# Designed miniproteins, single chains, part 47

Each design is a single chain, and the fold is of that chain. pLDDT is the mean over its residues in the fold that is shown.

## One batch from the design tools (miniprotein)

Design m1724
Fold by ESMFold2-Fast:
Structure m1724 (fold): chain A 85 residues (1-85)
Amino acid sequence: SAATVEEILEEAERLIREGRYAEAVETLFARAVAERLSREQRVELLRRLIELLREALARETDPERKAALQTLIDNLEAALALEEA
């Protein structure tokens, strides 16, 4: 449901605010599987997660953390393209 998508995103956003980027991505995917989200719900989650990570990238000043964030964003954009194919 839309409410479940929002709950998953709220948890991911909390982890992102703590700088726990990889854990945010892993937790989101684990919950998407556990909740048996539809393709449409997974696409919505991926789009909104990418936006949250892009906002984090804009605020990040550490070069290594910026590179890690960019890699996560690139991987998620590739995953989104496959889901939308």
Scores: mean pLDDT 85

Design m1726
Fold by ESMFold2-Fast:
Formats: sequence, structure tokens, C-alpha cells
Structure m1726 (fold): chain A 58 residues (1-58)
Amino acid sequence: SPLVERALELDEEAALLYMEAAVLSRIDTPEAHAEAAELRARADELAAEAERLLAEAA
């Protein structure tokens, strides 16, 4: 299903962003913390869209 394939792509993108945010969170600067927060927010949006597409495909 094209919806399932797109959802898997979005989940993979979200996972990579979460990983990058985790790495940045280890850097003790306000700039790194702000960037990590932005990456997590983007990852959350992608994960939510993936969940929505999977629900639509079911």
C-alpha cells in the first residue's frame, strides 16, 4: 500500500531526527538544546503523520 510505504518512510525520518536530537542533547549549550528541541518537534510531527496514514490504510 502506498500509504503504508509513506508511513514507514516518515517513521524512518522521525527515528533519524530523534537520534540526532539525542546526540545534540549531550552538548551542554543553549544552542544545542534549542536545536535538539526543534528536531524532536519535527520528529513528533512526522511520527504523528505516519500514525495517521497507518490508521487510514487499516
Scores: mean pLDDT 88

Design m1727
Fold by ESMFold2-Fast:
Structure m1727 (fold): chain A 89 residues (1-89)
Amino acid sequence: MSEKEFDLEARIALVEMAVAITRKAASRETDPEVRQKLLELASKAEELVNQARIALKNGDYETAEKLIDEAEKVVREANRLIEEHLAKQ
């Protein structure tokens, strides 16, 4: 693998881990509106990661990086919602 490909694959793996954590948080969430929002963010990040993997396979590192950047923003929003909920408890 090129260094760029390795870095992007590592970032995808971190996003996939964040998606799994977000879904687990949603399963334990009692507020249905917050639960729904967490599930929507998890699904959006997963779609972006799937598109990024296709771009990487095609050697389109520029598109892959943009998709990963967007996925990272989505999982940061999910983490903020989780932290806000924990702060209220």
Scores: mean pLDDT 85

Design m1728
Fold by ESMFold2-Fast:
Structure m1728 (fold): chain A 82 residues (1-82)
Amino acid sequence: SAEVRAAVREFGAEVLAIAERHGLSEEDRERLRALLARAEAAETEDALADTLGEIIQLLLDLGVPEADLLAVAQRAVEILAL
């Protein structure tokens, strides 16, 4: 829906701001942008949930602190509840 796509775009802006604050490389930010584009294009709840999970896993793998990961995970749950 348009509401879900808008929420995913806001989520994407927050994720990229976190990545920039923690000094993630442009290459890693591009990887995040690709996953965010997949999330915005998701046509099923399962595809959206899987892609949001991949974004959280990538942030964890890239060393983003647990406090920011928790905030991102909470936002993902809110999006999936729409």
Scores: mean pLDDT 87

Design m1729
Fold by ESMFold2-Fast:
Structure m1729 (fold): chain A 65 residues (1-65)
Amino acid sequence: MEELKKKADELYKKGVEALEQGNYREAIRLFTEAARYYRKAGDEEGAQKAWDLANEAAVKLNQAG
């Protein structure tokens, strides 16, 4: 459980970095993976937060063309 949450946290951090750099496709991938690991760890709040940022990155990707 703890290892799954740690992996989710690492993926989430990488997703935030990708989002800040404008790498929206990579951010979507990382946040989606983070959400899966948060869900496996039983962290529903973390999963929702990661999923929300994946959706935000997807909106920005669509706006960028």
Scores: mean pLDDT 83

Design m1730
Fold by ESMFold2-Fast:
Structure m1730 (fold): chain A 80 residues (1-80)
Amino acid sequence: APSFDEIAAETEKRLLELADKLNEALAAGDEEKVKEYLAKMIELLEETIEKLKELYPDDPTAQAAIEHLEGLIEYLRKLQ
């Protein structure tokens, strides 16, 4: 199974890749792609939360990370 640090690093990498694509779509005025990339960012965060809950259910550091990611999802939903 991947470590907590490996999950965090992979999630950060994928979020940065999606953020770059979102910024390109925003610069181009492509409203359809903006919505697509926001949805993909939310999906990635939801998948990461589920993975952390399954692998680290009793870890306080994982719980703090889950709460932070849930806050990011709510923020991204407001941008849709």
Scores: mean pLDDT 86

Design m1731
Fold by ESMFold2-Fast:
Structure m1731 (fold): chain A 90 residues (1-90)
Amino acid sequence: SPLDELVQRLIEVLDRLIEKARERGDADTAAWLENQRRVLEEMRAQGDKEAVLQAARRIADTAISIARRYGDEELVQELERLKAEIDALA
């Protein structure tokens, strides 16, 4: 489904942010991102579309803020586009 594709794309972006957080020694951010990745996978498996959409929107907002702090403008643009697609499903 479109939601499954967007959630998968968000997970892939979270994996890239986790790698960047680890490279920077930002252990708290890496741990938070790893937890949010797990939460998205679990929620996706449960099939609650509205709960998944709500979680994906909040996670995307925080991921954008993290990417901005890291100065990764390309990743910020990718996340903003992804968030717009997620918002269109709500």
Scores: mean pLDDT 87

Design m1732
Fold by ESMFold2-Fast:
Structure m1732 (fold): chain A 73 residues (1-73)
Amino acid sequence: GPGGAAGARSGAAASAAGAAGDYTAEQTMIHEANKYAGTPEAAAYGRLGAEAGQAGDAVAASRYGKLANIAGS
């Protein structure tokens, strides 16, 4: 199923890359979201954001919310 530990790891990786100034990795995540636009993966990004928020990672939660919007539009 979508979400869970894999989602948390993906969110943490994207958040860490952005925080470190590695915008290439962050752009790769955005590209992956666009690749899955209109698919269940858009919903998965939303779930990853919710799980990151519950884990206390506000940065990852915000980034995944943005990825969900991009993928779902």
Scores: mean pLDDT 59

Design m1733
Fold by ESMFold2-Fast:
Structure m1733 (fold): chain A 67 residues (1-67)
Amino acid sequence: GSAEEQEVRELIERAERLAVRAAIDGHLETAKQAGKLLQEASKALEEGKYEEARKLAERAIEIAQSA
């Protein structure tokens, strides 16, 4: 539903901000790994696969925060 879509979009946006911060701080491999997961999350969201998109975005956040 629209609420699930909004939640996933907010998670993707958060992960993008964290990945950008990791890149600025010099953690380029971490930023690349998070970026790949974000591309997959965006594709899953576009396909209406909200649970898959959420899990991918949450994993991207976890990776980006490990920097």
Scores: mean pLDDT 86

Design m1734
Fold by ESMFold2-Fast:
Structure m1734 (fold): chain A 56 residues (1-56)
Amino acid sequence: MLARAVRDVTGAGREVVTLPEGTVVEVLAFHGDEALVRTADGRVLLVPASALELLE
């Protein structure tokens, strides 16, 4: 499932990474108000689910 960042968002994984608004990510799972996502360069991050817009 693909999603787009609706704002600049800081994600946490192996490192803390800021995803600019408009970044497209793959959603792997949801956990409460957080989403586990994979970036195009292969990083896996936890981000606020509210910062993502699901793509249709």
Scores: mean pLDDT 80

Design m1735
Fold by ESMFold2-Fast:
Structure m1735 (fold): chain A 83 residues (1-83)
Amino acid sequence: MQQILKENAQLILENLESKLTSEQKKALNSKNYTPYIEFKEMLEDIAEGKSLEEVAEKYNITVETLKSRIKSFRDLLGISEIV
């Protein structure tokens, strides 16, 4: 499970630089309480192998909230599944 989370975070990070337009980045910031930059840092922590619990604690959010943000970001990028 942790390995799959790392792979998901890495895939999202790789797609951030190439697939997101400035309009999509702005839309993410306006729809989510977590700013784009902060969310990118959360994904980097997960990609480094930190658990969802550790990342959620670091940013003072719940694990449920973090999972919701990851889903919203995947939906925005058009990623519907774990590769």
Scores: mean pLDDT 66

Design m1736
Fold by ESMFold2-Fast:
Structure m1736 (fold): chain A 95 residues (1-95)
Amino acid sequence: MTYSYGGSSTDVTIEEIEASRTYKGIIRSVSLLDNGKWLELIIVAKGKIYLDNLPVYKELYFATAVVADELLSEEEREKILNEQIDREIALKKKE
């Protein structure tokens, strides 16, 4: 199951969202849940800082959480990321 946060800032441009496809600012975390499923969090943000070893996002583009029976492959992660970027760009193009 995939959960997405599509709350891009009004100040974020289509060009900045598109650039996130190749941007090393992608944050990933992986956790094993009590039910034996894996939670992987994929966050795309600019200006990430750390406060007490917790990432604080200066400019959050979007975040996607995936719950799966097994860890995502790199190909699956890239697919999910690209699908969410395409969605965010489409939303920005609508008035």
Scores: mean pLDDT 62

Design m1737
Fold by ESMFold2-Fast:
Structure m1737 (fold): chain A 72 residues (1-72)
Amino acid sequence: SSVGDTLQEIVRETVKELVEEGDYNVESAIERAKQRLKEHLISQGFTQSQAEAVVKDLEPAIRELVEKLLKE
């Protein structure tokens, strides 16, 4: 789905940016991806509270994607 594609793109871009900065820390990547996803949802018309709830529910998926991208 377009939503799943958006999530994957945000995580991929976040990991790429951190790696370019020399940061390979999984927790740093997760927190930055969560922040970017929240900002994206707010730009789509979600309230801050709604965006925070969605990000919390998607945190396991974000973690899995970050770990796969930072493996090796």
Scores: mean pLDDT 83

Design m1738
Fold by ESMFold2-Fast:
Structure m1738 (fold): chain A 81 residues (1-81)
Amino acid sequence: MEEKKKEAEAQIEKARKTGDYRALGKAYKTLGEIYLKEGDLEKAVEYYNKAIAAFEKAGDYKEAAEVAVKVLEIAVKKVLS
């Protein structure tokens, strides 16, 4: 899992350097998924929100909406017990 985090972090740096907001959103989404699988809901939501912002800057509103649904799923799970 740590190795996959390093890969995602490398993709974030590359995307920032090239101004590729679509790639940036994908990399943040990957980190959010990793933290969700680890049970770190706070970091999962943090990185999903960063992914949403990156996809919005890229004009990828469909991908932004899909990630927003994942954030809502985490919130619902937390409320249900």
Scores: mean pLDDT 82

Design m1739
Fold by ESMFold2-Fast:
Structure m1739 (fold): chain A 60 residues (1-60)
Amino acid sequence: DEEAARKALEEAKEYAKKGDERKAVQLATAAAILAISTGDEEVVEEVRKRVEEIEKIIEE
């Protein structure tokens, strides 16, 4: 579900900002799986870019 993927990304970003790397990675991974499950290449690409943004927050 596209909405579920977007919600998971929002939560992942919040946890990344809080310094909870483990939860951020778990939620980002869940969002990626949900995006793949939609079969929509545009959704997959959008979620992939959002995951990269979250990874950059964690790396700082």
Scores: mean pLDDT 79

Design m1740
Fold by ESMFold2-Fast:
Structure m1740 (fold): chain A 65 residues (1-65)
Amino acid sequence: PSEEELERDIQEALLLIKVAVAKISGNKEDYIKTLEEALQEARRLGLPESFIQWLEDELEKAKKE
């Protein structure tokens, strides 16, 4: 893989960890904020569409009570 591909893979992994930590915290507001930030960053970095879709689905679920 190219350095660019490795950087994207690393960024995807870091965002996944960030989202998982926020979810485990149990704070809905923090979780929603983290998902929104992760979604914006994923789109800016051109991360895989499957990852972006997962973030969008998680954000919609988190907003529904």
Scores: mean pLDDT 81

Design m1741
Fold by ESMFold2-Fast:
Structure m1741 (fold): chain A 82 residues (1-82)
Amino acid sequence: MLSEADREATRAALRAAYPGLEEELLEAARAAAAGDKEAERKAAQLIAAAGILAAAASLAGDEALAERLREAIREAERIMEA
């Protein structure tokens, strides 16, 4: 198990990374929905990365961030399915 200091540092790092990841994921999903095959591959990679970060956020005790990451994944999947 991570120490409390390590957990706090992990939460801070994940929260700092989140806004950029969410924006890039949603941009890739919109481009993929428009027929961009390169963006489709990028969106798949970003969905995988967001899933790993959501698991890391849960392990670090940041359930709110984990929920936001999972919501971003669901939104990207909805955009790509449309």
Scores: mean pLDDT 80

Design m1742
Fold by ESMFold2-Fast:
Structure m1742 (fold): chain A 56 residues (1-56)
Amino acid sequence: MEQDQLKGVKTANELLNNNASPEEVKKKGEELIKQGVRPQVAEAMVKSVTTEMERE
């Protein structure tokens, strides 16, 4: 797995575990891009977390 994909997965798990707000999820996606994660990976992470929150 690419390093940035692994970072995205770890961040997604942290956001779900902390019951983050949609605003907080978007902020984390932007932070990942700033840290060098590819935009498509960060966007996929945001979508994944948002979808999981909707299942609750």
Scores: mean pLDDT 76

Design m1743
Fold by ESMFold2-Fast:
Structure m1743 (fold): chain A 57 residues (1-57)
Amino acid sequence: MAEELREKALELDIESALLYMKGSIYRLMGKEEEAAELFARAEELEREARRLEEEAR
């Protein structure tokens, strides 16, 4: 059902947002490599969320 796809997309969006926040904090602390990894994971989750939203239509 479209509801399940939307719920999963929301979960991925939340996870992505949390990873962006973590990455920003790590960057401020000078942990640039770890920040870059977090940002990359956040972007991947964001793309998956968009795919699920499109599928739910």
Scores: mean pLDDT 82

Design m1744
Fold by ESMFold2-Fast:
Structure m1744 (fold): chain A 74 residues (1-74)
Amino acid sequence: MIDMEEVDEALARMAASIAVRSGASADELFELVLKLHENGIDIEKAAEIFVEALRKAGREETAEELERKVKEYL
């Protein structure tokens, strides 16, 4: 059970890496975060994965915008 959630998180990290490197906007990344949440990943966890990927790619402004969108949604 827990291992299956960890696998989903690993796939989420891969999806985040691909989307971030493809130049996806904060709006597009927020939609992906919501889709991952619909698939059973905690929304804060999904957001953290995407924000971390953005920061590692040097996209700090987009990371901050995504964090704001998630907070406003909650």
Scores: mean pLDDT 78

Design m1745
Fold by ESMFold2-Fast:
Structure m1745 (fold): chain A 66 residues (1-66)
Amino acid sequence: SMEDFLQDSLDTAYDHLLRLAERLPPEEAERFKAEIEKVRNDTSLTIEEKMQRLAELERRIRELLA
């Protein structure tokens, strides 16, 4: 289903972002991993809203890796 597809995409995005954050210095990696886990555990957000939050976090991580 579309929801199953979105959930799979979300799970993939979490894994991708956690790996991306590990490329940062340890202090920054810890902060971003904590933010990623906050998004993962936020039961008030829809799958689409979680994807948007993860996209914002990815942008910030990539700016720091540039």
Scores: mean pLDDT 86

Design m1746
Fold by ESMFold2-Fast:
Structure m1746 (fold): chain A 71 residues (1-71)
Amino acid sequence: MAEEQVKKYQEEIAKNPNDAKAYVNLAAAYIKLGEYEKAIEYAKKALEIDPDNEIAKAILEYAEQKIKEKK
């Protein structure tokens, strides 16, 4: 479940704050929850650690596009 994934990756980040993959996974979990602003925040943190992370870049672009869409 996405909520359990958020908790899991938050614990991984607490143990290893330089784990770019944990931030990417946390951002992806927030995408599943529809929390696009948080997904952007954590994707940016992943890119601070690993600037060449293509998955983090893709998550950032996707989440920013979703925020621009008005219903």
Scores: mean pLDDT 81

Design m1747
Fold by ESMFold2-Fast:
Structure m1747 (fold): chain A 56 residues (1-56)
Amino acid sequence: SAKELILRGIGLILRGIGLEFESELTGDEELRKRGEELIKEGKRLIEEADELLAKE
């Protein structure tokens, strides 16, 4: 459902932001890259939810 995709997308974005913050504290470049990827995935899920809502 669109609601489930939105919740998952938000969760991934928040987790990604957390990893980017942790990367700044530790200097771990792998964490920054993973955080960026999670944010991109979360945004894609939200966009997919918008497409589903537009078809209702």
Scores: mean pLDDT 83

Design m1748
Fold by ESMFold2-Fast:
Structure m1748 (fold): chain A 80 residues (1-80)
Amino acid sequence: AGLEALRAGNYDEAIKVYEKELAKDPNNATAWLNLGIAYMRKGDYDKAIEYFEKALELDPNNEMARLALGVTKTVKKNEE
């Protein structure tokens, strides 16, 4: 569970945990969402967008992933 690493701001550790979870279960929409959040917090908006889109592909009703995707696209556009 990478959630403790995410909450602590240990984004590199969170990324490693969620990548391992996704290697075991690539259909884990929550792991894709949290991986996207970790990359967004690191400023890697391109990877964050890809992972949020993957989370929404697996769970289209995930309001958090939809909101995170919209916010990340807006931030990326404003920082370019």
Scores: mean pLDDT 83

Design m1750
Fold by ESMFold2-Fast:
Structure m1750 (fold): chain A 58 residues (1-58)
Amino acid sequence: GPEREAALAEVRARLDEYVAQGKITPQQADELLRLAERYLAEGKTLEEIVQVIDDVVA
């Protein structure tokens, strides 16, 4: 639905920024986006997903 699409768009934007900064590869960004889709399906919040991504990239 619209909320899930908005959350995925936010995750993609954050991942694209990390790719632009050279912190992750485009392949790693695609893998993390797939993980985010799974976590959203499991009921995790955008904030929890963003925290996981930030922890992985740090």
Scores: mean pLDDT 83

Design m1751
Fold by ESMFold2-Fast:
Structure m1751 (fold): chain A 95 residues (1-95)
Amino acid sequence: GSLPKDLILRAIALILEAIGLLFEIELLKKKHPNASPEAKALLEKAKELAEKALELAKKALKSTDNEEAEKLLEEAERLLAEARALLKKAEELLA
């Protein structure tokens, strides 16, 4: 069967959140071209985690197994939370 509506909406929300976070990272890189190596490393790691979360959320939408979809979404949420924390640390270094 199709995924439950709640899992579909959760996956879409995570996809949009990941895209938004990637956009924020790119803007911050453009605003701070002379950022420290430490700040640049944090932004690059945040980008990697957000890109991985995006792929997991997309995979969840294509899943035919509800338990697999839930696990993929839980991992995507964890990675996005970590990416946001790294972005916040980078912003503090760029302040």
Scores: mean pLDDT 89

Design m1752
Fold by ESMFold2-Fast:
Structure m1752 (fold): chain A 69 residues (1-69)
Amino acid sequence: MEEELENEIALALVLMRLELARRFLEKGDLAAAREEIARARELVARNPAIAAEAEPLIAELEAELEAAE
């Protein structure tokens, strides 16, 4: 199933974007962290099937970003 593979790839890309965002956040680059979170959000919007798994992870990192400001 091509759709199932697309969802797996999309989720993997979201996880990679959130990992990059966390690294930027740890280095104090809040602008770069916010940009990677926005890219992760865009991937979820294009692949709504992964939203239930991805949304909590994105929300957690967004909260960490707000606390770092």
Scores: mean pLDDT 81

Design m1753
Fold by ESMFold2-Fast:
Structure m1753 (fold): chain A 60 residues (1-60)
Amino acid sequence: MTEMVVRMPSEEEAQRLADLLRELLPNAEVTVDGNNVTIRSEESVERVIGAILRALGELL
């Protein structure tokens, strides 16, 4: 199990990241609390990090 927290500059950016991560990792649990995005997944750390980096690239 992989659990990661990504802190975004704003709540709006956190929600956009969460929406993209739900598309990239459909079986992951993605939750938003303020500007923090928590990802819980049975995928490998490498796969989860790759998805986060890809999602951040789409937002920039």
Scores: mean pLDDT 82

Design m1754
Fold by ESMFold2-Fast:
Structure m1754 (fold): chain A 67 residues (1-67)
Amino acid sequence: AEEYIKKGEKAFEEGNYIEAFKYYGKAAQEATDPEVKARAVEGLGKVYEKMGDTELAERLYAGARAL
């Protein structure tokens, strides 16, 4: 899960939002640690925010904070 978060962060920094979405999604699915899962869900929120879906991004951020 940590490895996928790192890959998602790198893809996001490079402006490759499709790749970032893919890796953050995999991290969220594989994460057993709530802290790692929260980071992955926050990553998904950042991707949606960058793509203009602010409502969905806020919902993902709230979900991550609840973990």
Scores: mean pLDDT 80

Design m1755
Fold by ESMFold2-Fast:
Structure m1755 (fold): chain A 61 residues (1-61)
Amino acid sequence: MKKLQEALDLLAELYYKLISLGKEEEAEKISEEVQKLLDQGKYDEAIELLNKKLEELKKEE
């Protein structure tokens, strides 16, 4: 499913950014939250959450 792949790609991008910032615990928690949403078929919610978190990190500079 294209939405599933999109969510996984966004999760990978966010995860690597958080790891590079030393926020490993936050990366793990977000990964678990996204996995639960994907398991429930809530792909749009997963994508929205990931985009929101990526924009927040971008604003932190």
Scores: mean pLDDT 81

Design m1756
Fold by ESMFold2-Fast:
Parts: C-alpha cells; structure tokens; sequence
Structure m1756 (fold): chain A 67 residues (1-67)
C-alpha cells in the first residue's frame, strides 16, 4: 500500500520504530484516508511531533488534526 511504501524508509532510517509505523498505519487505514497528499501530511505531522519531543500518543493526536 502507499502507506507501507511511505513508512518503510522511515523505519529503515530509524526515524520510526516498527511498532510506531504499524500503529500509524492502523490510524490512517482506520480513518479511511486514501488521498496521497493527506497520507503524506498525516505522516509528516506525526514525525514533526516526535521530533519536537512529544510521545507517541500525543503525536497521534497532532497527526489527527491534519484531517
């Protein structure tokens, strides 16, 4: 899937754990997001939140606000 293609390089680079990538994928799939630009925006918002020092649950909340 597009989500898998976008998340795999982030896991390979150590920017996301496999568990974080799986949970983020579950969130995107569960929300019914299919638009590539929205998927990229959600992933980017999640990464930016993690880089800002937010924990996983807070980063998911931030990412959800891009929808």
Amino acid sequence: SLVDELLAPLVARGELTPEQAAALKGFIDGAGVTDPEQIEAVIQAFLDALRAGLDFNAAIVVASKTL
Scores: mean pLDDT 83

Design m1757
Fold by ESMFold2-Fast:
Structure m1757 (fold): chain A 59 residues (1-59)
Amino acid sequence: MDEELVEEGERLATLAAIRAAQGKPDPALARRAVELFREAGDEEGAERAERSLKAYGAL
């Protein structure tokens, strides 16, 4: 697993969630966050991020 890609994915997921909470969803940012977890080899992290972002209306 690539730790730096995981950390970037977490940062983008947090930003996407914040934007969705502010009524300004950014689906491209949310998708990029999920993709970074997959690129890192963190399939569990990708699935968790996707579920959370969908629940927030970010994806």
Scores: mean pLDDT 82

Design m1758
Fold by ESMFold2-Fast:
Structure m1758 (fold): chain A 89 residues (1-89)
Amino acid sequence: SKEAEELKKEAGEAFKKKDYKKAVELYEKAIEIEPSAELYYNLGLALYELKDYKKAIEYFKKALELDPSNEVAQQNLKKVEEELKKEEE
């Protein structure tokens, strides 16, 4: 929908400005209207930047459930899982 696309665009702009909290809120609103692998992946990236590794992992997994062939999402999931292990030692 046009509303979901506008929210996605605003979320991307917030992410570029490093306003990751606003990016999360806008991506969550877009997902409520029209969930997609891309939106789950982008939400995961914003959560990673906020160092919410557990939620980032959750949303990367949701993105991969919808698009299992996304190699970038697979690589980022592995990297975040490795970072979480290092912080829990």
Scores: mean pLDDT 88

Design m1759
Fold by ESMFold2-Fast:
Formats: sequence, structure tokens, C-alpha cells
Structure m1759 (fold): chain A 80 residues (1-80)
Amino acid sequence: KLDELESELKKLAQKADEAIKNKDVKKLQEIKEQLSKLQDQVAALAAENKDDLMSNVRAGVLQIALAALITSLDTEIKKL
């Protein structure tokens, strides 16, 4: 369900912030992999959506947020 995926994204974002503060490159890589798994799950749910326009919009917003966060983490890893 989209609500659960949105909650998981928020938790991963919090873990990423903590890993950046601790300069934990290994943890950042693990979080990046988890975010990629979330992207796959959101894409699968979007494909199952049949007649709810708002669910399509929510899935699209989640995909954009996930891609942006993954890119941001890749940049932070390269700085460390």
C-alpha cells in the first residue's frame, strides 16, 4: 500500500541523515540499495492501479522523491 511505502521512505531518509552525520559510507550504500528496492515496489503498485488518478499521482511523486534521494546520497557518498 502507498501509505506504507511513503512511511518507509521517511524512515530511510531519517536513517540517511544519521549516516551522513556519522560519515558512515557503508550505511549510506545500504540505504541507497533499500531506496532502489522501494522504487521497484512503487513501480509495481503503480502498474496495479486501475481507476484512481490520485493513486497514480502519489506513485509518481514517490518515484520522483526516491530518484532525487538516491542521487543525493550518491553525491554525499562521493564527498566522503
Scores: mean pLDDT 79

Design m1760
Fold by ESMFold2-Fast:
Structure m1760 (fold): chain A 67 residues (1-67)
Amino acid sequence: SMAEIEKKAEELLEETERRAVEAILAGDGQRAVDILREAAKELEKLGLKEEAERLYRSADHVEATYG
């Protein structure tokens, strides 16, 4: 169902944010970018195009700031 997809996306986004922040704090900006882009691809597979586009923009921001 859409509600199950939404819950899966929320859990993925929370875990992705945690992992990306940990990578940035470890000085590995490229790892953070990779984490965000892989999560965006998973959101696209779930049919969540707008959420995926937001994650791609976050990855671009991290790359510009820390990469």
Scores: mean pLDDT 86

Design m1761
Fold by ESMFold2-Fast:
Structure m1761 (fold): chain A 100 residues (1-100)
Amino acid sequence: TPSFQQVVNDTMNLGVDAAMQIDNPDTRRRVIDAISGVVTTAIQNPSDENLQQFQRYRDLIQQGDFIGALNIMRDYGIQQNDQDTVRRVDDAIRSLQQDS
């Protein structure tokens, strides 16, 4: 079985690769910043309870639902009481919506 850290890293690498397809450089940066915040918090607070949450994120990214995926990460930030990650995710979602 992969370690929690390996699952988080693999899942977030998928998210970063998807974010690199975002044409607007400011939106791309905000999405990558949000993903980076989640990865940092997850690595510092490893918990197998969150594996299903990271799997749902991966599924949404593979479906092209970036906003849905970021909402999963927002819920994770709330669960971890990580207000900085929640703010980064909210900024990323807002930027994606404005680019549409």
Scores: mean pLDDT 80

Design m1762
Fold by ESMFold2-Fast:
Structure m1762 (fold): chain A 61 residues (1-61)
Amino acid sequence: AMERAAELVRRAYRGELTPEQIAKETGLSLEEAEEVYRLVRESTDPADKTRAAARILKALE
């Protein structure tokens, strides 16, 4: 789960995943996936990337 969450965050950060793909991979609602995507793409702060990963990890379990 942790490795998958980190991989999804990394791919989203690179613009390789859409919010819709994140929702399908994690089971998050589209709205939650869009917020995670904004945290990863709009923030340059590594702490926000870590928060996004934690949210994805909880959703995968």
Scores: mean pLDDT 75

